# Designed miniproteins, single chains, continued (5): the designs that were tried, part 43

Each design is a single chain, and the fold is of that chain. pLDDT is the mean over its residues in the fold that is shown.

## One batch from the design tools (miniprotein)

Design m17556
Fold by ESMFold2-Fast:
Structure m17556 (fold): chain A 66 residues (1-66)
Amino acid sequence: SNAEKDEFLKKVEELLKSGKIKMTPEELRAFYLYYLEGKSVEEIARELGLTPEQVKELIERFKKKL
């Protein structure tokens, strides 16, 4: 639901603001496209000029930081 999504995003913003986690600009862009905009791996890959495999690696990297 939108409420669960908003709660998750708020927690991530809190972790970023507190410095408990750090994301590269590329990881942050992929994160927002995936969670906020609901884009597919293929759509994110086209937008960022990456392969779908590289986008999956970015998603796995920031998931490990959360």
Scores: mean pLDDT 78

Design m17557
Fold by ESMFold2-Fast:
Structure m17557 (fold): chain A 71 residues (1-71)
Amino acid sequence: MEEIRKILLEETSEEAAEELAELAKKFKEALLNGDLETAKKLLEEFRRKAREAGVSEEAIGRVLGLVMESV
């Protein structure tokens, strides 16, 4: 999770990076629990908020890649 926050901080504010890191954490927890409906909603919210915060598609992909590697 620290690595995810660092990636986000390269492109957005500290406040937005913390919010997005929390969404990524919740997404990972939903995947680990097998709650695919919650995971899908959290993924959609993460992508939407990241784009609104000015985070690039490349950085979004890097963050999601780290989450998937840890599942």
Scores: mean pLDDT 83

Design m17558
Fold by ESMFold2-Fast:
Structure m17558 (fold): chain A 65 residues (1-65)
Amino acid sequence: SPSAEEAAREAIRLAEEGRLEEALRVATDGHASGVASAVADAIKHGLSGEEAARYARRALELGSY
């Protein structure tokens, strides 16, 4: 399995492509919990992939993944 940081980066890439459900799966399976939470909230609230990626990148930058 990829490391949590690698999973976080892949999930952000998928979110930037608008593939939010795939991003959530990758982040969850890789235990990137902060990124997974950001993507899950974006899906719940109908946010764009660009907005989801922005919040997920912040979680990665803060080491909260």
Scores: mean pLDDT 85

Design m17559
Fold by ESMFold2-Fast:
Structure m17559 (fold): chain A 100 residues (1-100)
Amino acid sequence: SEEAVKLAEEAIKAAKAGDLEKAEELAKKALELVKKNPEDIKAKLYLARALAELGKIEEAEKLLDEANKIMEEKDLSLEEEIELSVLELSAAVLISLGKR
């Protein structure tokens, strides 16, 4: 999960710098790790944000929906729920901006 989050964050940074090829490569690597651990809410939320920065709004929205479903099904602590909710809102805002 740490590696998937790190790759997604690097993808966001690359996309913001205008290096779209590097951002897509990093996002693809993060997606492969997320597929191996589909219950990793944090990794899904960071990857959704990375895909939204790349303009892949439909893919970003799908990951956000999957993360929200897992959050509803898991017995999370209040601290975890707050952290993940902040990440969810960040991804949701970028997805909304991409739909404009």
Scores: mean pLDDT 83

Design m17560
Fold by ESMFold2-Fast:
Structure m17560 (fold): chain A 94 residues (1-94)
Amino acid sequence: SSSRTQLIVQSARLLRQLVSGMITDRPDLVDQVTQMVNSFDQFINYVDNGDIDSARQHFQQFVDIMNQIMPHMSPQQQQIANQIIQTSQQVIDS
């Protein structure tokens, strides 16, 4: 649906913003950030393929990695991270 597509686009845009900031501020976390992006990409691919159970699994992995790195984020980055999680959850619930 157009609404699901808009949520996906919004989540991806926010994630790109967060990743750009994290790579600049915390180059020591590049491996964790890369794993997080990979989990998000797998989540979206499974959503696009209609495999919602696999999408939920990769979304949970994405959230787990995000929560692991969130204490190392600036307050602004933490706010973006929480927005990504909320928006991505709405994709699953759509």
Scores: mean pLDDT 86

Design m17561
Fold by ESMFold2-Fast:
Structure m17561 (fold): chain A 75 residues (1-75)
Amino acid sequence: MEEAEKLVEEARKLLEEAQKHFDNGDYQKAAEYLRRAADLYEKAAELVEPTNPGLARHLRKVAEILRELADELAA
């Protein structure tokens, strides 16, 4: 589970970068960071799925939400 936890921590760091770019009006870069964070949540979900399918579903849902936000933000 350490690898999955590291991916989630990295994703949170990317979300902080997305927020900074959003605050600066750089919506395209904010969207890019949101998509990168979503990719990390999906990788974390794959790692935990065999042992914790409930957590895997939650992480995939987070990734979906982040991609939806990125698409809206980049429009």
Scores: mean pLDDT 86

Design m17562
Fold by ESMFold2-Fast:
Structure m17562 (fold): chain A 115 residues (1-115)
Amino acid sequence: DLLGEVRELLERALREKLSFLDVLELLSSLLMKYGEKNGDYAEYLALETIRRLGEVVGEIGQELKKLLDAGASQEEIEEKREELMREFAERALRLVAEFLEEFEKNKDKKVEVDK
């Protein structure tokens, strides 16, 4: 159950205070493994989902940079990081759910792959 594995990873990320890059790497690994096992269309959707997850991490990075540039305290930065990690977790779960819904609707569809 991909959604269950993703949920467990995101709960671990919050508990263990994993970096956004580590979480992105681990999520990308889970999505790539799922895509590889479920055929070309699943692989295409996995890559597209990874791209969207990368955009979310980029947005979060910009918000953290603004806080750092404003001279925020280490405590303020850590609190904001925890807030943004919860936001990332919610957005990541939505993106993975959308990936699975799209795959289930179109699981018999093949990506145009020349021989």
Scores: mean pLDDT 83

Design m17563
Fold by ESMFold2-Fast:
Structure m17563 (fold): chain A 110 residues (1-110)
Amino acid sequence: DKEKEIKELKEEAKKALEEKNAGEAVFFAHQLFNLGEYEEAIEFLEAALPLLEGPGKAYALVELAKAYLKLGEYEKALEYAEKAKELGKDDEEISEEAEKLIEEAKKKLE
């Protein structure tokens, strides 16, 4: 039951944020993204950002850029991808993914 799974994931993400478990909130937001719930994923990822630092924050910024690309909000996708690249510049995997997202967003804005 997809509707039940989405509801349970949203409740778990909200609980994780209330408990300040930012990594778990990002995990549940990623699951929501995989189910096509992009706006819901964005809500929980943005709420988790102030609780995150370093590579975990860079990862959340990559996920935000991906979700905004799926919604056609290319200016926001570009902003988050550029932030992810700067924060994740010492992490090759994050930096390469962020650069690909920057290129995709820029292509959509031409």
Scores: mean pLDDT 89

Design m17564
Fold by ESMFold2-Fast:
Parts: C-alpha cells; sequence; structure tokens
Structure m17564 (fold): chain A 65 residues (1-65)
C-alpha cells in the first residue's frame, strides 16, 4: 500500500542517517523490518524507525548486538 511504501522509505532513510542497514523481508505476504543496533545512537534511530513502521502497520524488530 502507498502508506506502507512511504513508511518503508522513511525507515530506510533514518537507518542510513544513523549508519545502520535496515533489513526488509516478506513473510506470508507481510512486510517485516529488522534493525541491529550496536550503540545508543543506533538504538534511538531504530526506536524512531520502529514507531514510523508500526504506525503504518508494519512489523518491526530491534536487536541489540
Amino acid sequence: ATKETAAMISVIGEGIDAGISVKTKKVDGKLELEIVAENDKQLKAAEKAKKIAEDAGLKFTIKLK
């Protein structure tokens, strides 16, 4: 959906700005996003991205390294 596409672009942008790669995958027709955060800066960016993704109905997972 258009809202999901816009949210994904925003999430990827936030990840790039924080030096993180955002992983995207489709599971059973649903888009899922994942970020691995290695420090507080990346964790804050991941939390912002998670809110954007979840507000658009996307599943978002944050992992700590």
Scores: mean pLDDT 73

Design m17565
Fold by ESMFold2-Fast:
Structure m17565 (fold): chain A 70 residues (1-70)
Amino acid sequence: DDYEGLVKEYKERIKKNPNDAESWYNLGLALAKLGKYEEAIEAYRKALDLDPTFTRARSNLKKAEEKLKS
């Protein structure tokens, strides 16, 4: 399971298409799988900035914040 490769792939997609909320969300998922919760939170927040109705990003942001508190 190449989560490091997914992070690299979605960072490249975002560099080309920075307003793609789903790419920001998927970057957050890959970062969270790697335990990089601070970076995952930033990616999820960016997805929500682009799409405030993005329920999955909001839910996973909350989960990542809880992981960071513990």
Scores: mean pLDDT 86

Design m17566
Fold by ESMFold2-Fast:
Formats: structure tokens, sequence, C-alpha cells
Structure m17566 (fold): chain A 64 residues (1-64)
């Protein structure tokens, strides 16, 4: 996983653990924005990592 993706995932997991759902949602939005930016730049592999990370965090939010 890219270091930038891992850092955002770690921040989101910490926010969820602390009950800061708003911060976790902001991180999901940021991951999705970065995925779109990477896709527009032709970096499909990078876009996929951001998208997968966003889906992972969103799933955790929906399971609680």
Amino acid sequence: MLPSVQRLVDEALKAIKEGDIEKAKEIVDRLRTLSEQARKAGLDDVAREYETAAEFVEKLLKEK
C-alpha cells in the first residue's frame, strides 16, 4: 500500500475508534477525491488503492 494511502487509513481508523465519525467521513471524502485525481492523471493503480481504502473505511462506518 502507498504510504499516503496507509496514513489516511490509519487516521480514519483512529477517528472511528475515538467515535469521531465526522472526521472519518472527511477522510473517506479525501480518499475518494485523491482517487479521482489519480484517475484523471492516468494513474489507475494509485486510483485503485485510494478507492479500495475509501470503500474499506466506509464499510466500517456502515457496520457500526
Scores: mean pLDDT 81

Design m17567
Fold by ESMFold2-Fast:
Structure m17567 (fold): chain A 86 residues (1-86)
Amino acid sequence: SVEEAEKAKKEAEKAEKEGNLEKAAELYERAGDLYLESEETDENLRKAVEAYTKAAELYEKIGKYMKSAEVAAKALLPIVKLVIPS
């Protein structure tokens, strides 16, 4: 749900501020997944892209390059949906 996605995003932001970058990356990825699983609106698609982008950046910073690439790939579907308005 969007509520669970918003909660995951807030927990990710808290973890990032506390310097727990691995936990922050995992929670941003979770938020992206939850936004993508929610109602297909432009807002939810944009929030999924933003969450996946942040997760990919954080995975890269901690040296988890494979996870960074996997999460970046997850952003492709919502990006395509945003450029082809229904």
Scores: mean pLDDT 85

Design m17568
Fold by ESMFold2-Fast:
Order: structure tokens, then sequence, then C-alpha cells
Structure m17568 (fold): chain A 69 residues (1-69)
């Protein structure tokens, strides 16, 4: 559900992207809020990737998790 997607996205952003927990949580909330529109989810994931060292495959995983939420 939405809560599980939020936790998983925040974990990826924190552990692999190097964000602190507050920034990771805020970014995850934005991604999940956009999840009803696949174009917005992809754009939001791309912006999150710019703030982190995430590669293209990790950004795609974030977009998929947001859409599935």
Amino acid sequence: GKEEALKKIAEILREKGGLDEERAKRAAEGLVQSGGDPRLSRAAAGMAGKDTGLDAEEVEELARLAVEA
C-alpha cells in the first residue's frame, strides 16, 4: 500500500542516494503523490535522481514504486 511504498522509496533514497531521513521522506511523499499520473511519477523520480547519486535503473525503480502505490 501507500505506507509501504513511502517507506521503501525513502529507504532507497537514504541508503543508495545519500539523503538524510527528512529529505528522503519528503521526496518519497512527493513521488507517491504523483503516482496516479505515470508522467508526473517519472518526472518526480528524475528530479529526485538529480539530488542524489542514483543511477538510471534506481530512478526507474523509484518511478515504478510510486505508480504501484
Scores: mean pLDDT 70

Design m17569
Fold by ESMFold2-Fast:
Structure m17569 (fold): chain A 70 residues (1-70)
Amino acid sequence: SSAIEEFLKAASELAKEGAERVKAGADPEEVKREVRERIEQLGRELNIPEEVVKYALEEALRLIEEAAKE
């Protein structure tokens, strides 16, 4: 659905922005918290299936964690 496509695009951009913030010296745990909160909120607002929200969260947090390894 268009809502799922919009959600996944937004979640991907939030993950990329989070990873770049960590590479620039931001606290990874703070960035993970902020990105998780935002993705979960967006998932609720767009009524996205739980499985899709979980997938997007796992991918976003993985990207941020990889950036944190420097």
Scores: mean pLDDT 86

Design m17570
Fold by ESMFold2-Fast:
Structure m17570 (fold): chain A 86 residues (1-86)
Amino acid sequence: MEDTIILFRSLAIVSEADLILKIAKKKKAPEEVIQKLEEMRKRIEDLHKKITDPSLSPAEKQALLDEMQKISDEMVKLYNELLAKS
C-alpha cells in the first residue's frame, strides 16, 4: 500500500507539472519562463522514473517524492508570479 500511495502522489505531481507548462505555453509566457518550467518538469519526470524502481526502500521513495514536491512548489510559485503580472 505505501509504495502504491507514493506512486499515485508522484503521478499527480507529474500531471500538475504538465498542466502548468501547458497553461503557461497557451498564455504565451516569456520564453525564459517556459524554458525554466520545462527544465523543472523534466527533473520531476526523472524523479518519477526513479520512484518506479522496485529495489528502492519506501524511505528512499519518500525522499524522491519530497524532492518532486519541492520542485513542484517552485513551479507553482513561478507560475503564480506569471499570473500576477498578467
Scores: mean pLDDT 83

Design m17571
Fold by ESMFold2-Fast:
Structure m17571 (fold): chain A 77 residues (1-77)
Amino acid sequence: SEVQEKAEERLERVLEMMRTELGMSEETLELYREALRNPSDELQEEFLRRLEEEGITEEQLRELEKRLKEEIEKEKA
């Protein structure tokens, strides 16, 4: 259970950085969260369309996720 809670904490950190650094809207952030919790083709397609509309690429998300992992490690230190 703690491992699951830690994973959700990391997800919330990713969402916060996407909001603040990429300027992702709350609606798109919630779609991302929902797509991860309850994966479906429809949610994934809608999320990708929202990213396109907001000018955010999957590559930017990947880079942000990698950077966030490093920041979490630093914050734990």
Scores: mean pLDDT 73

Design m17572
Fold by ESMFold2-Fast:
Formats: C-alpha cells, structure tokens, sequence
Structure m17572 (fold): chain A 64 residues (1-64)
C-alpha cells in the first residue's frame, strides 16, 4: 500500500533527523512524498520546519 510505504519512509526520515543525519532525512522525506503526496505533504513540511529549527538548513551538499 502506498500509504503504508509513505508512512514508513516518514518514520525513517524522523529517525534520521533525530540521529543527526539530515541528508538521509531529506532522502526519506522525498520517498514519503513519492508514495502519497496528497496525504504526506503536510507531515513532510512539518519535518522540514523541524530541520530548520535544528539549524540543519544545509540540505546538500553532504556535510561529510
């Protein structure tokens, strides 16, 4: 189910952000939107705002 896949990717994005991996979080956010953009646009936007609040605005290039 696309909805379930989108939810799983959103959870991975939140986990990656909490682990200090903003590049991976962005990748997972993109996957979540691909599966169900209408339902997950707002949750992804909320995560993006949280990333900005944490000071991780450098969404690329990778900070490695």
Amino acid sequence: ENLKKAEEYLEKARQALDEGRPAEAVRFMGEAILYDPAKYAEPVAALAREMQARGVLDLTPEPL
Scores: mean pLDDT 70

Design m17573
Fold by ESMFold2-Fast:
Structure m17573 (fold): chain A 80 residues (1-80)
Amino acid sequence: MEELRRIARGVANALEFAAKKYNDPELEKLARKIRELIEQNPNDKDGLIKLFEEARKVAEEKGMESLKKFLDNAIKFIKS
């Protein structure tokens, strides 16, 4: 429970930082969805993975290599 919340908050923080740096409203919306999901359903591991996969796709499409790698690692960690 606590571990999933920490990971979700970490990812949301990273997406918010990237959204501000690259002026990307899509990443900002994904960060908000992640925060909402973990507050309402703190054990929804599958829902969290889905949102991380959506964020990874955005990072990949926009050439945000560092963010994509960070999200790949977060997804692997949650799946372990």
Scores: mean pLDDT 84

Design m17574
Fold by ESMFold2-Fast:
Structure m17574 (fold): chain A 69 residues (1-69)
Amino acid sequence: MGLELLLAEAKKAAEELSKISEEAAELLLKKTEELVKETLENPLSNEEILKRFQEIFKEAEELAKKELA
């Protein structure tokens, strides 16, 4: 998986999250960009990148749910 595909996926997910919470969408994008920078400075395995992205996405979803509650 290329980092460009990861960013594209994050942007699509953020667009959907922004309908519920702009803060959650911004968090998802910011943390995904930080993950990309980290990977460029210290190469991570594809498995580690996917795991961290899933954790970021879950965090953004939980933030959006708190905004609805």
Scores: mean pLDDT 79

Design m17575
Fold by ESMFold2-Fast:
Structure m17575 (fold): chain A 64 residues (1-64)
Amino acid sequence: MVEEIARLAREALEAAARGDRERTAELAKQLSELSGVPVSAEEVETDPERVERRVLAAMLRIAE
């Protein structure tokens, strides 16, 4: 699970960096579902650092 969340987070950030809004939205939805924290495509595009920190915190909780 933690590795899957990390993979999805990386892929979402890369898609956002490329300007692929459709792919970013799909990955953000999957990431939100798997991590249990809210992640929107808009946040990944406008504040990727905040999303990364939020997801990392969720991963640490799951790894406990």
Scores: mean pLDDT 76

Design m17576
Fold by ESMFold2-Fast:
Structure m17576 (fold): chain A 139 residues (1-139)
Amino acid sequence: AAVDAVLAQQLPDGGWGARPGDTRPDGVGFFRVVSDLALRGLLTPEVRAALRRARDFMRRSRDIRMHLFRDPTVEALVSRAVDALLAGDLETAYRNLTEALELARELGPEAYTSLDDYHPVAIPALLEEAVAGLAARLG
């Protein structure tokens, strides 16, 4: 399964590559993986532990871009939601992502980062998919 492939590719320091055989993920790729696994009900204790190790590695790495959004309030809400997902708290994740999505919609395109060729736009579709999927898992 895709989860088994992701776990098998984790390096001893907790890092993953952006592609198979690379050494490091980025912040957008990390959010996408955490969100996708949550929506599929695959955030087991083992997967959450592996993702926490990856996030700790990313936080220590000066060359990894963790920033997803230009607006600091949207960024803080999404960061809190990821922390909640990694803790297994889907309800707290849902609330924070719903607030982030609403604020991002109100701010429009200026809420998103466009300064990195690897992350030219963090699209509202990522938040919309995460919010809709978590609502379905909780309802």
Scores: mean pLDDT 68

Design m17577
Fold by ESMFold2-Fast:
Structure m17577 (fold): chain A 60 residues (1-60)
Amino acid sequence: GSLSGLQALELLGKALKDKVLDDEALKAIEALAEELSKEGAATREKAIKAAKAQLEKELK
């Protein structure tokens, strides 16, 4: 189903904290970008930056 940008970002944050989906997390961020493009470019960029920043923190 469709998710709001905020809901999708929160789900990605949870997955990244669990460190379960290293490669899949990147694919999920890309899929989120495609979904958020329907909601607006600004929301998409903000969500992607936040998700990538959290991924980098979890993988350090």
Scores: mean pLDDT 62

Design m17578
Fold by ESMFold2-Fast:
Structure m17578 (fold): chain A 92 residues (1-92)
Amino acid sequence: STEELAEELIKEGEKLKEEGDYVSAARYYAVAGELYYKLGDYEKAAEAYEKAGELYEKTGNPVYQELAKEAYQKAGEAYEKLGDYEKAKKYY
């Protein structure tokens, strides 16, 4: 199912993060966030997008700064859908 796929992407992202592959880990979290968002699981979507943004930033590479910004914006959108405006405003 789409939910099972999102869960597996989170698990693979955690493994990649443990290996120090922050870029691949961030990509797995971003895709999982998109799947959770499409499922209407805005809380898990927001958390996955936040993790993606944090990992892109952790690279220290300017090439990934726009991807970090995009991930954080998507986290904010998910928090808005959840009605959590205090968390959403952090990303504007």
Scores: mean pLDDT 89

Design m17579
Fold by ESMFold2-Fast:
Structure m17579 (fold): chain A 80 residues (1-80)
Amino acid sequence: DAFLAGIAAFNANDYAAAIAAFTAAIQANPSNAILYYALGLAYLNTGDYASAIAAYSKAIAINPANVLAKANLAAAQANA
């Protein structure tokens, strides 16, 4: 499962592998807000704030109740 592979990579601090795995998971399920949130977290950890903002914005568009995505979006915007 690409999502589980992404989580395992993220927990190992392999953010490049996590980004690749979450991107593959999104291609299989493009309406799952959790996948975009996870992708945003991986990008945030690499310092790619522009990509993190795009991913969090998509997560919030799918699930506006995701308060963690909103908080992380604000943090990424402050560092961009």
Scores: mean pLDDT 85

Design m17580
Fold by ESMFold2-Fast:
Structure m17580 (fold): chain A 67 residues (1-67)
Amino acid sequence: MKEDIENAKKNYEKYKKLYDEHLRRAQQAIAEGRLDEARKHLQTADSYRKIYENAKKKYEELEKEYK
């Protein structure tokens, strides 16, 4: 159980960071007029957002059950 909680937390933090990085890159690309690059980063960010939201939910559920 402890290892499962740690793995869930690592997955959540990893994909949250990847989401944040691609979101920032997309915003910078928009500001610089690189719309194709911005679109690719937004699509990648959306994929990571879905992953980290699921990982966060899993982590929170496991943490509630761990005494």
Scores: mean pLDDT 81

Design m17581
Fold by ESMFold2-Fast:
Structure m17581 (fold): chain A 60 residues (1-60)
Amino acid sequence: DVYEELRRALERAEREARRRGGKPVTFELPFVGPDGSVYRRRVTARLAGPGELEVLREEP
């Protein structure tokens, strides 16, 4: 389930960012196209607040 993978990736990224004292972290996120195709991109983000990540950069 790609949505479960997305949720777990976001949880891991948030925990890592929190552990690093708000420093940016880079992780892969799955995206679903309108045709159901799945692709992954690397995203660099930092904590903006509890449960909130601010995306700084997205790589193709």
Scores: mean pLDDT 74

Design m17582
Fold by ESMFold2-Fast:
Structure m17582 (fold): chain A 80 residues (1-80)
Amino acid sequence: MIEKLEKMAKEIDEKIKKKENIGEIIGKIFALAYEAAKAGLSEEEIKEIASLISDEEARKLLINSYSLGLTMVEIDEKAK
């Protein structure tokens, strides 16, 4: 799992460096955050993955989206 998430982070970093479509990049950051939250990654592990992204704002978005994702996963499990 972590290896897959690291690959996703590196892909995001490459797209940012190539000045690709910002909306697509944001979508990929949300996808990575959701996968990390579902996988139950620790805060330390997500910060390590975020460090693979050179853009500061993209790293912040990933970490914030991950925190929201964790809350959504917890709510879903308790809603039964």
Scores: mean pLDDT 79

Design m17583
Fold by ESMFold2-Fast:
Structure m17583 (fold): chain A 63 residues (1-63)
Amino acid sequence: LVGAIARAVADFTATAPHELSLRRGERVLVLAEVDADHVAVESLETGRVGIVPRSVLERVGEA
């Protein structure tokens, strides 16, 4: 997933300090894999960065 463009498949609300809230349909650039279930991303709409669950993302292409 690193270097891929992904789309949020559902709204996600951040509940921890390093998490990023996403709205359904939001596009993100995957920056790093944090663990098996979490990735660091940059929102292409807001430019904000944070950690999100991998399960809320669908790969749609490469940057």
Scores: mean pLDDT 79

Design m17584
Fold by ESMFold2-Fast:
Structure m17584 (fold): chain A 74 residues (1-74)
Amino acid sequence: MVTEEDIEELKKKIEEIEKEIKKLEEELKELEADPSTPQEEIEKKKLELEIKKGILGIYEGLLKLLEKKLEKQK
């Protein structure tokens, strides 16, 4: 049985990843604004951002499935 606690835990993980994504987007913007930043550092940060966004999508998909399962159990 899926519990409200399982949903809460997953929501916390999603919030954490969303905060990480926002921080990475801000860092990337700062790096892109600095002409002395090596292109390799910019590309690395873009890759990190893409990976985090991918993980976020997976957790969001899982959350929707768990919420739907919990609704059916009530």
Scores: mean pLDDT 81

Design m17585
Fold by ESMFold2-Fast:
Structure m17585 (fold): chain A 60 residues (1-60)
Amino acid sequence: MEERRRELARWIVEQFDKALKEMVEETKKLIEEYKKKGASPDEIKRLENLRKAFEEALKS
């Protein structure tokens, strides 16, 4: 009975890990685009904070 729950939990964790990795990469791309377009330091800092939040979630 525990085996099926562990398998499902592992699959869910793997799906979230993949999604978080994609969010980190997309946020990095947004930061570079915002820098190229001359966005304000506040906007860039907001995106950097969002990227760090996703990276910390991956470590949990």
Scores: mean pLDDT 78

Design m17586
Fold by ESMFold2-Fast:
Structure m17586 (fold): chain A 89 residues (1-89)
Amino acid sequence: MKVTITGSSGETKTVELAPGESANVTIDGIDVVVKVEDTGEPGVYRVKIYNKATGALLDEGVFELEPGGSASKTFTIAGKEVTVTVERL
């Protein structure tokens, strides 16, 4: 899946993750770990964002995606709003 995080400043970071994978991302000066999980339901995925230094869960969301579909949700990371867009490739 393609995960795009857009910060409140307009900074954009994109990573490609399979279910079970994670990536390190810096957005608006905040170092985070983005993880995608399969829920076991077809087309339903969980995205989790952790503080990289502490490992603390900052926010999470569930995305329901058809093949080639995309959805966006607002996450709160260290008191800042970011837009998380997930595209099912």
Scores: mean pLDDT 83

Design m17587
Fold by ESMFold2-Fast:
Structure m17587 (fold): chain A 83 residues (1-83)
Amino acid sequence: SSADIEAYRKRIAEDPNDAKAWLELGKQLFNEKRYEEAVEAYRKALELDPNNLEAALLLVMALQELGRDEEARAEARRIAEKL
């Protein structure tokens, strides 16, 4: 919901290094079909926690929804190299 998005944005404004808040913001944006903003939030979550497989998989899905297939494939390869 818009209220959930605003709550996570406020949390991030108070602590920009809160990887979980960035991940949850991305999920809310994805559910609202705001895929470009979801990609940005998931990338920030991964910058803060590079081993977060959930954020990486959700990033691939958001990139696929946008038709950014080359970026989705690159991210999927990066995940595979860590498994």
Scores: mean pLDDT 88

Design m17588
Fold by ESMFold2-Fast:
Structure m17588 (fold): chain A 95 residues (1-95)
Amino acid sequence: IKELEEKLEEAKTKEELLEIYKEAVERLEKLYREKTKKALKENDYNTAFRYLAEIVELRLERREVERLVKEGKLSMEELRELVRRYIKEIEELEK
């Protein structure tokens, strides 16, 4: 997580921020997949379905964010805030 925070602080361009965003999304999706597998092994279907829903939402949001960036409708500051939100979520899930 510290590596993502350092990259975010050093990012000077929209392209750099978008790459960090994609990396954060991939790491977050991997964590949700691992938690889904664990819940399924424990027969905790409610928790497993909740994590699967998070993965679906994350994928839909990623497509929308990438589209908005290409259309110039998402500022660098908004993208930075979104990445920071995902970094915090990753930290909470890894604890």
Scores: mean pLDDT 82

Design m17589
Fold by ESMFold2-Fast:
Structure m17589 (fold): chain A 85 residues (1-85)
Amino acid sequence: SWRAARDAEEARFDAQREELIKELMEKYGLSPEQAEAVVDMARTLLGVGAELDVLIAEIRQKVAEGEDPEKVWKELFERLKKENE
């Protein structure tokens, strides 16, 4: 039963992935390739589920505070790479 729940969570993450790619492209000015790379890296390092939502909320907060969206995404991307080490 938990395996079926895990599969459902992965499907939910895939839906979130598409929404995140759209947001990164339309609101943050990333190319499709850059948006996909960011989401794929986040999935690999954070796994599936709520951690991706927390990550997006943090980015939205920093952008709302007046930070450059591209700078915020680049700094976060570098942070995720370092955490993987």
Scores: mean pLDDT 64

Design m17590
Fold by ESMFold2-Fast:
Structure m17590 (fold): chain A 61 residues (1-61)
Amino acid sequence: MRERLEEIASKLTEEQRKKFLDLVGEGKMEEAQKLIKDITGVELSREELVELARILQEKLA
């Protein structure tokens, strides 16, 4: 799971990462899921969206 989420994170631009973090921070999980799906073609669960946000904050800004 984590390795796949790190791959997804690497495909996001700085602006897309910021937008994703803002959406997750506001609890807009459906919009966050749609953003990732539109960019990467991958549909993430709510748990995976939260973990991706954590990865972006820790390693990938």
Scores: mean pLDDT 78

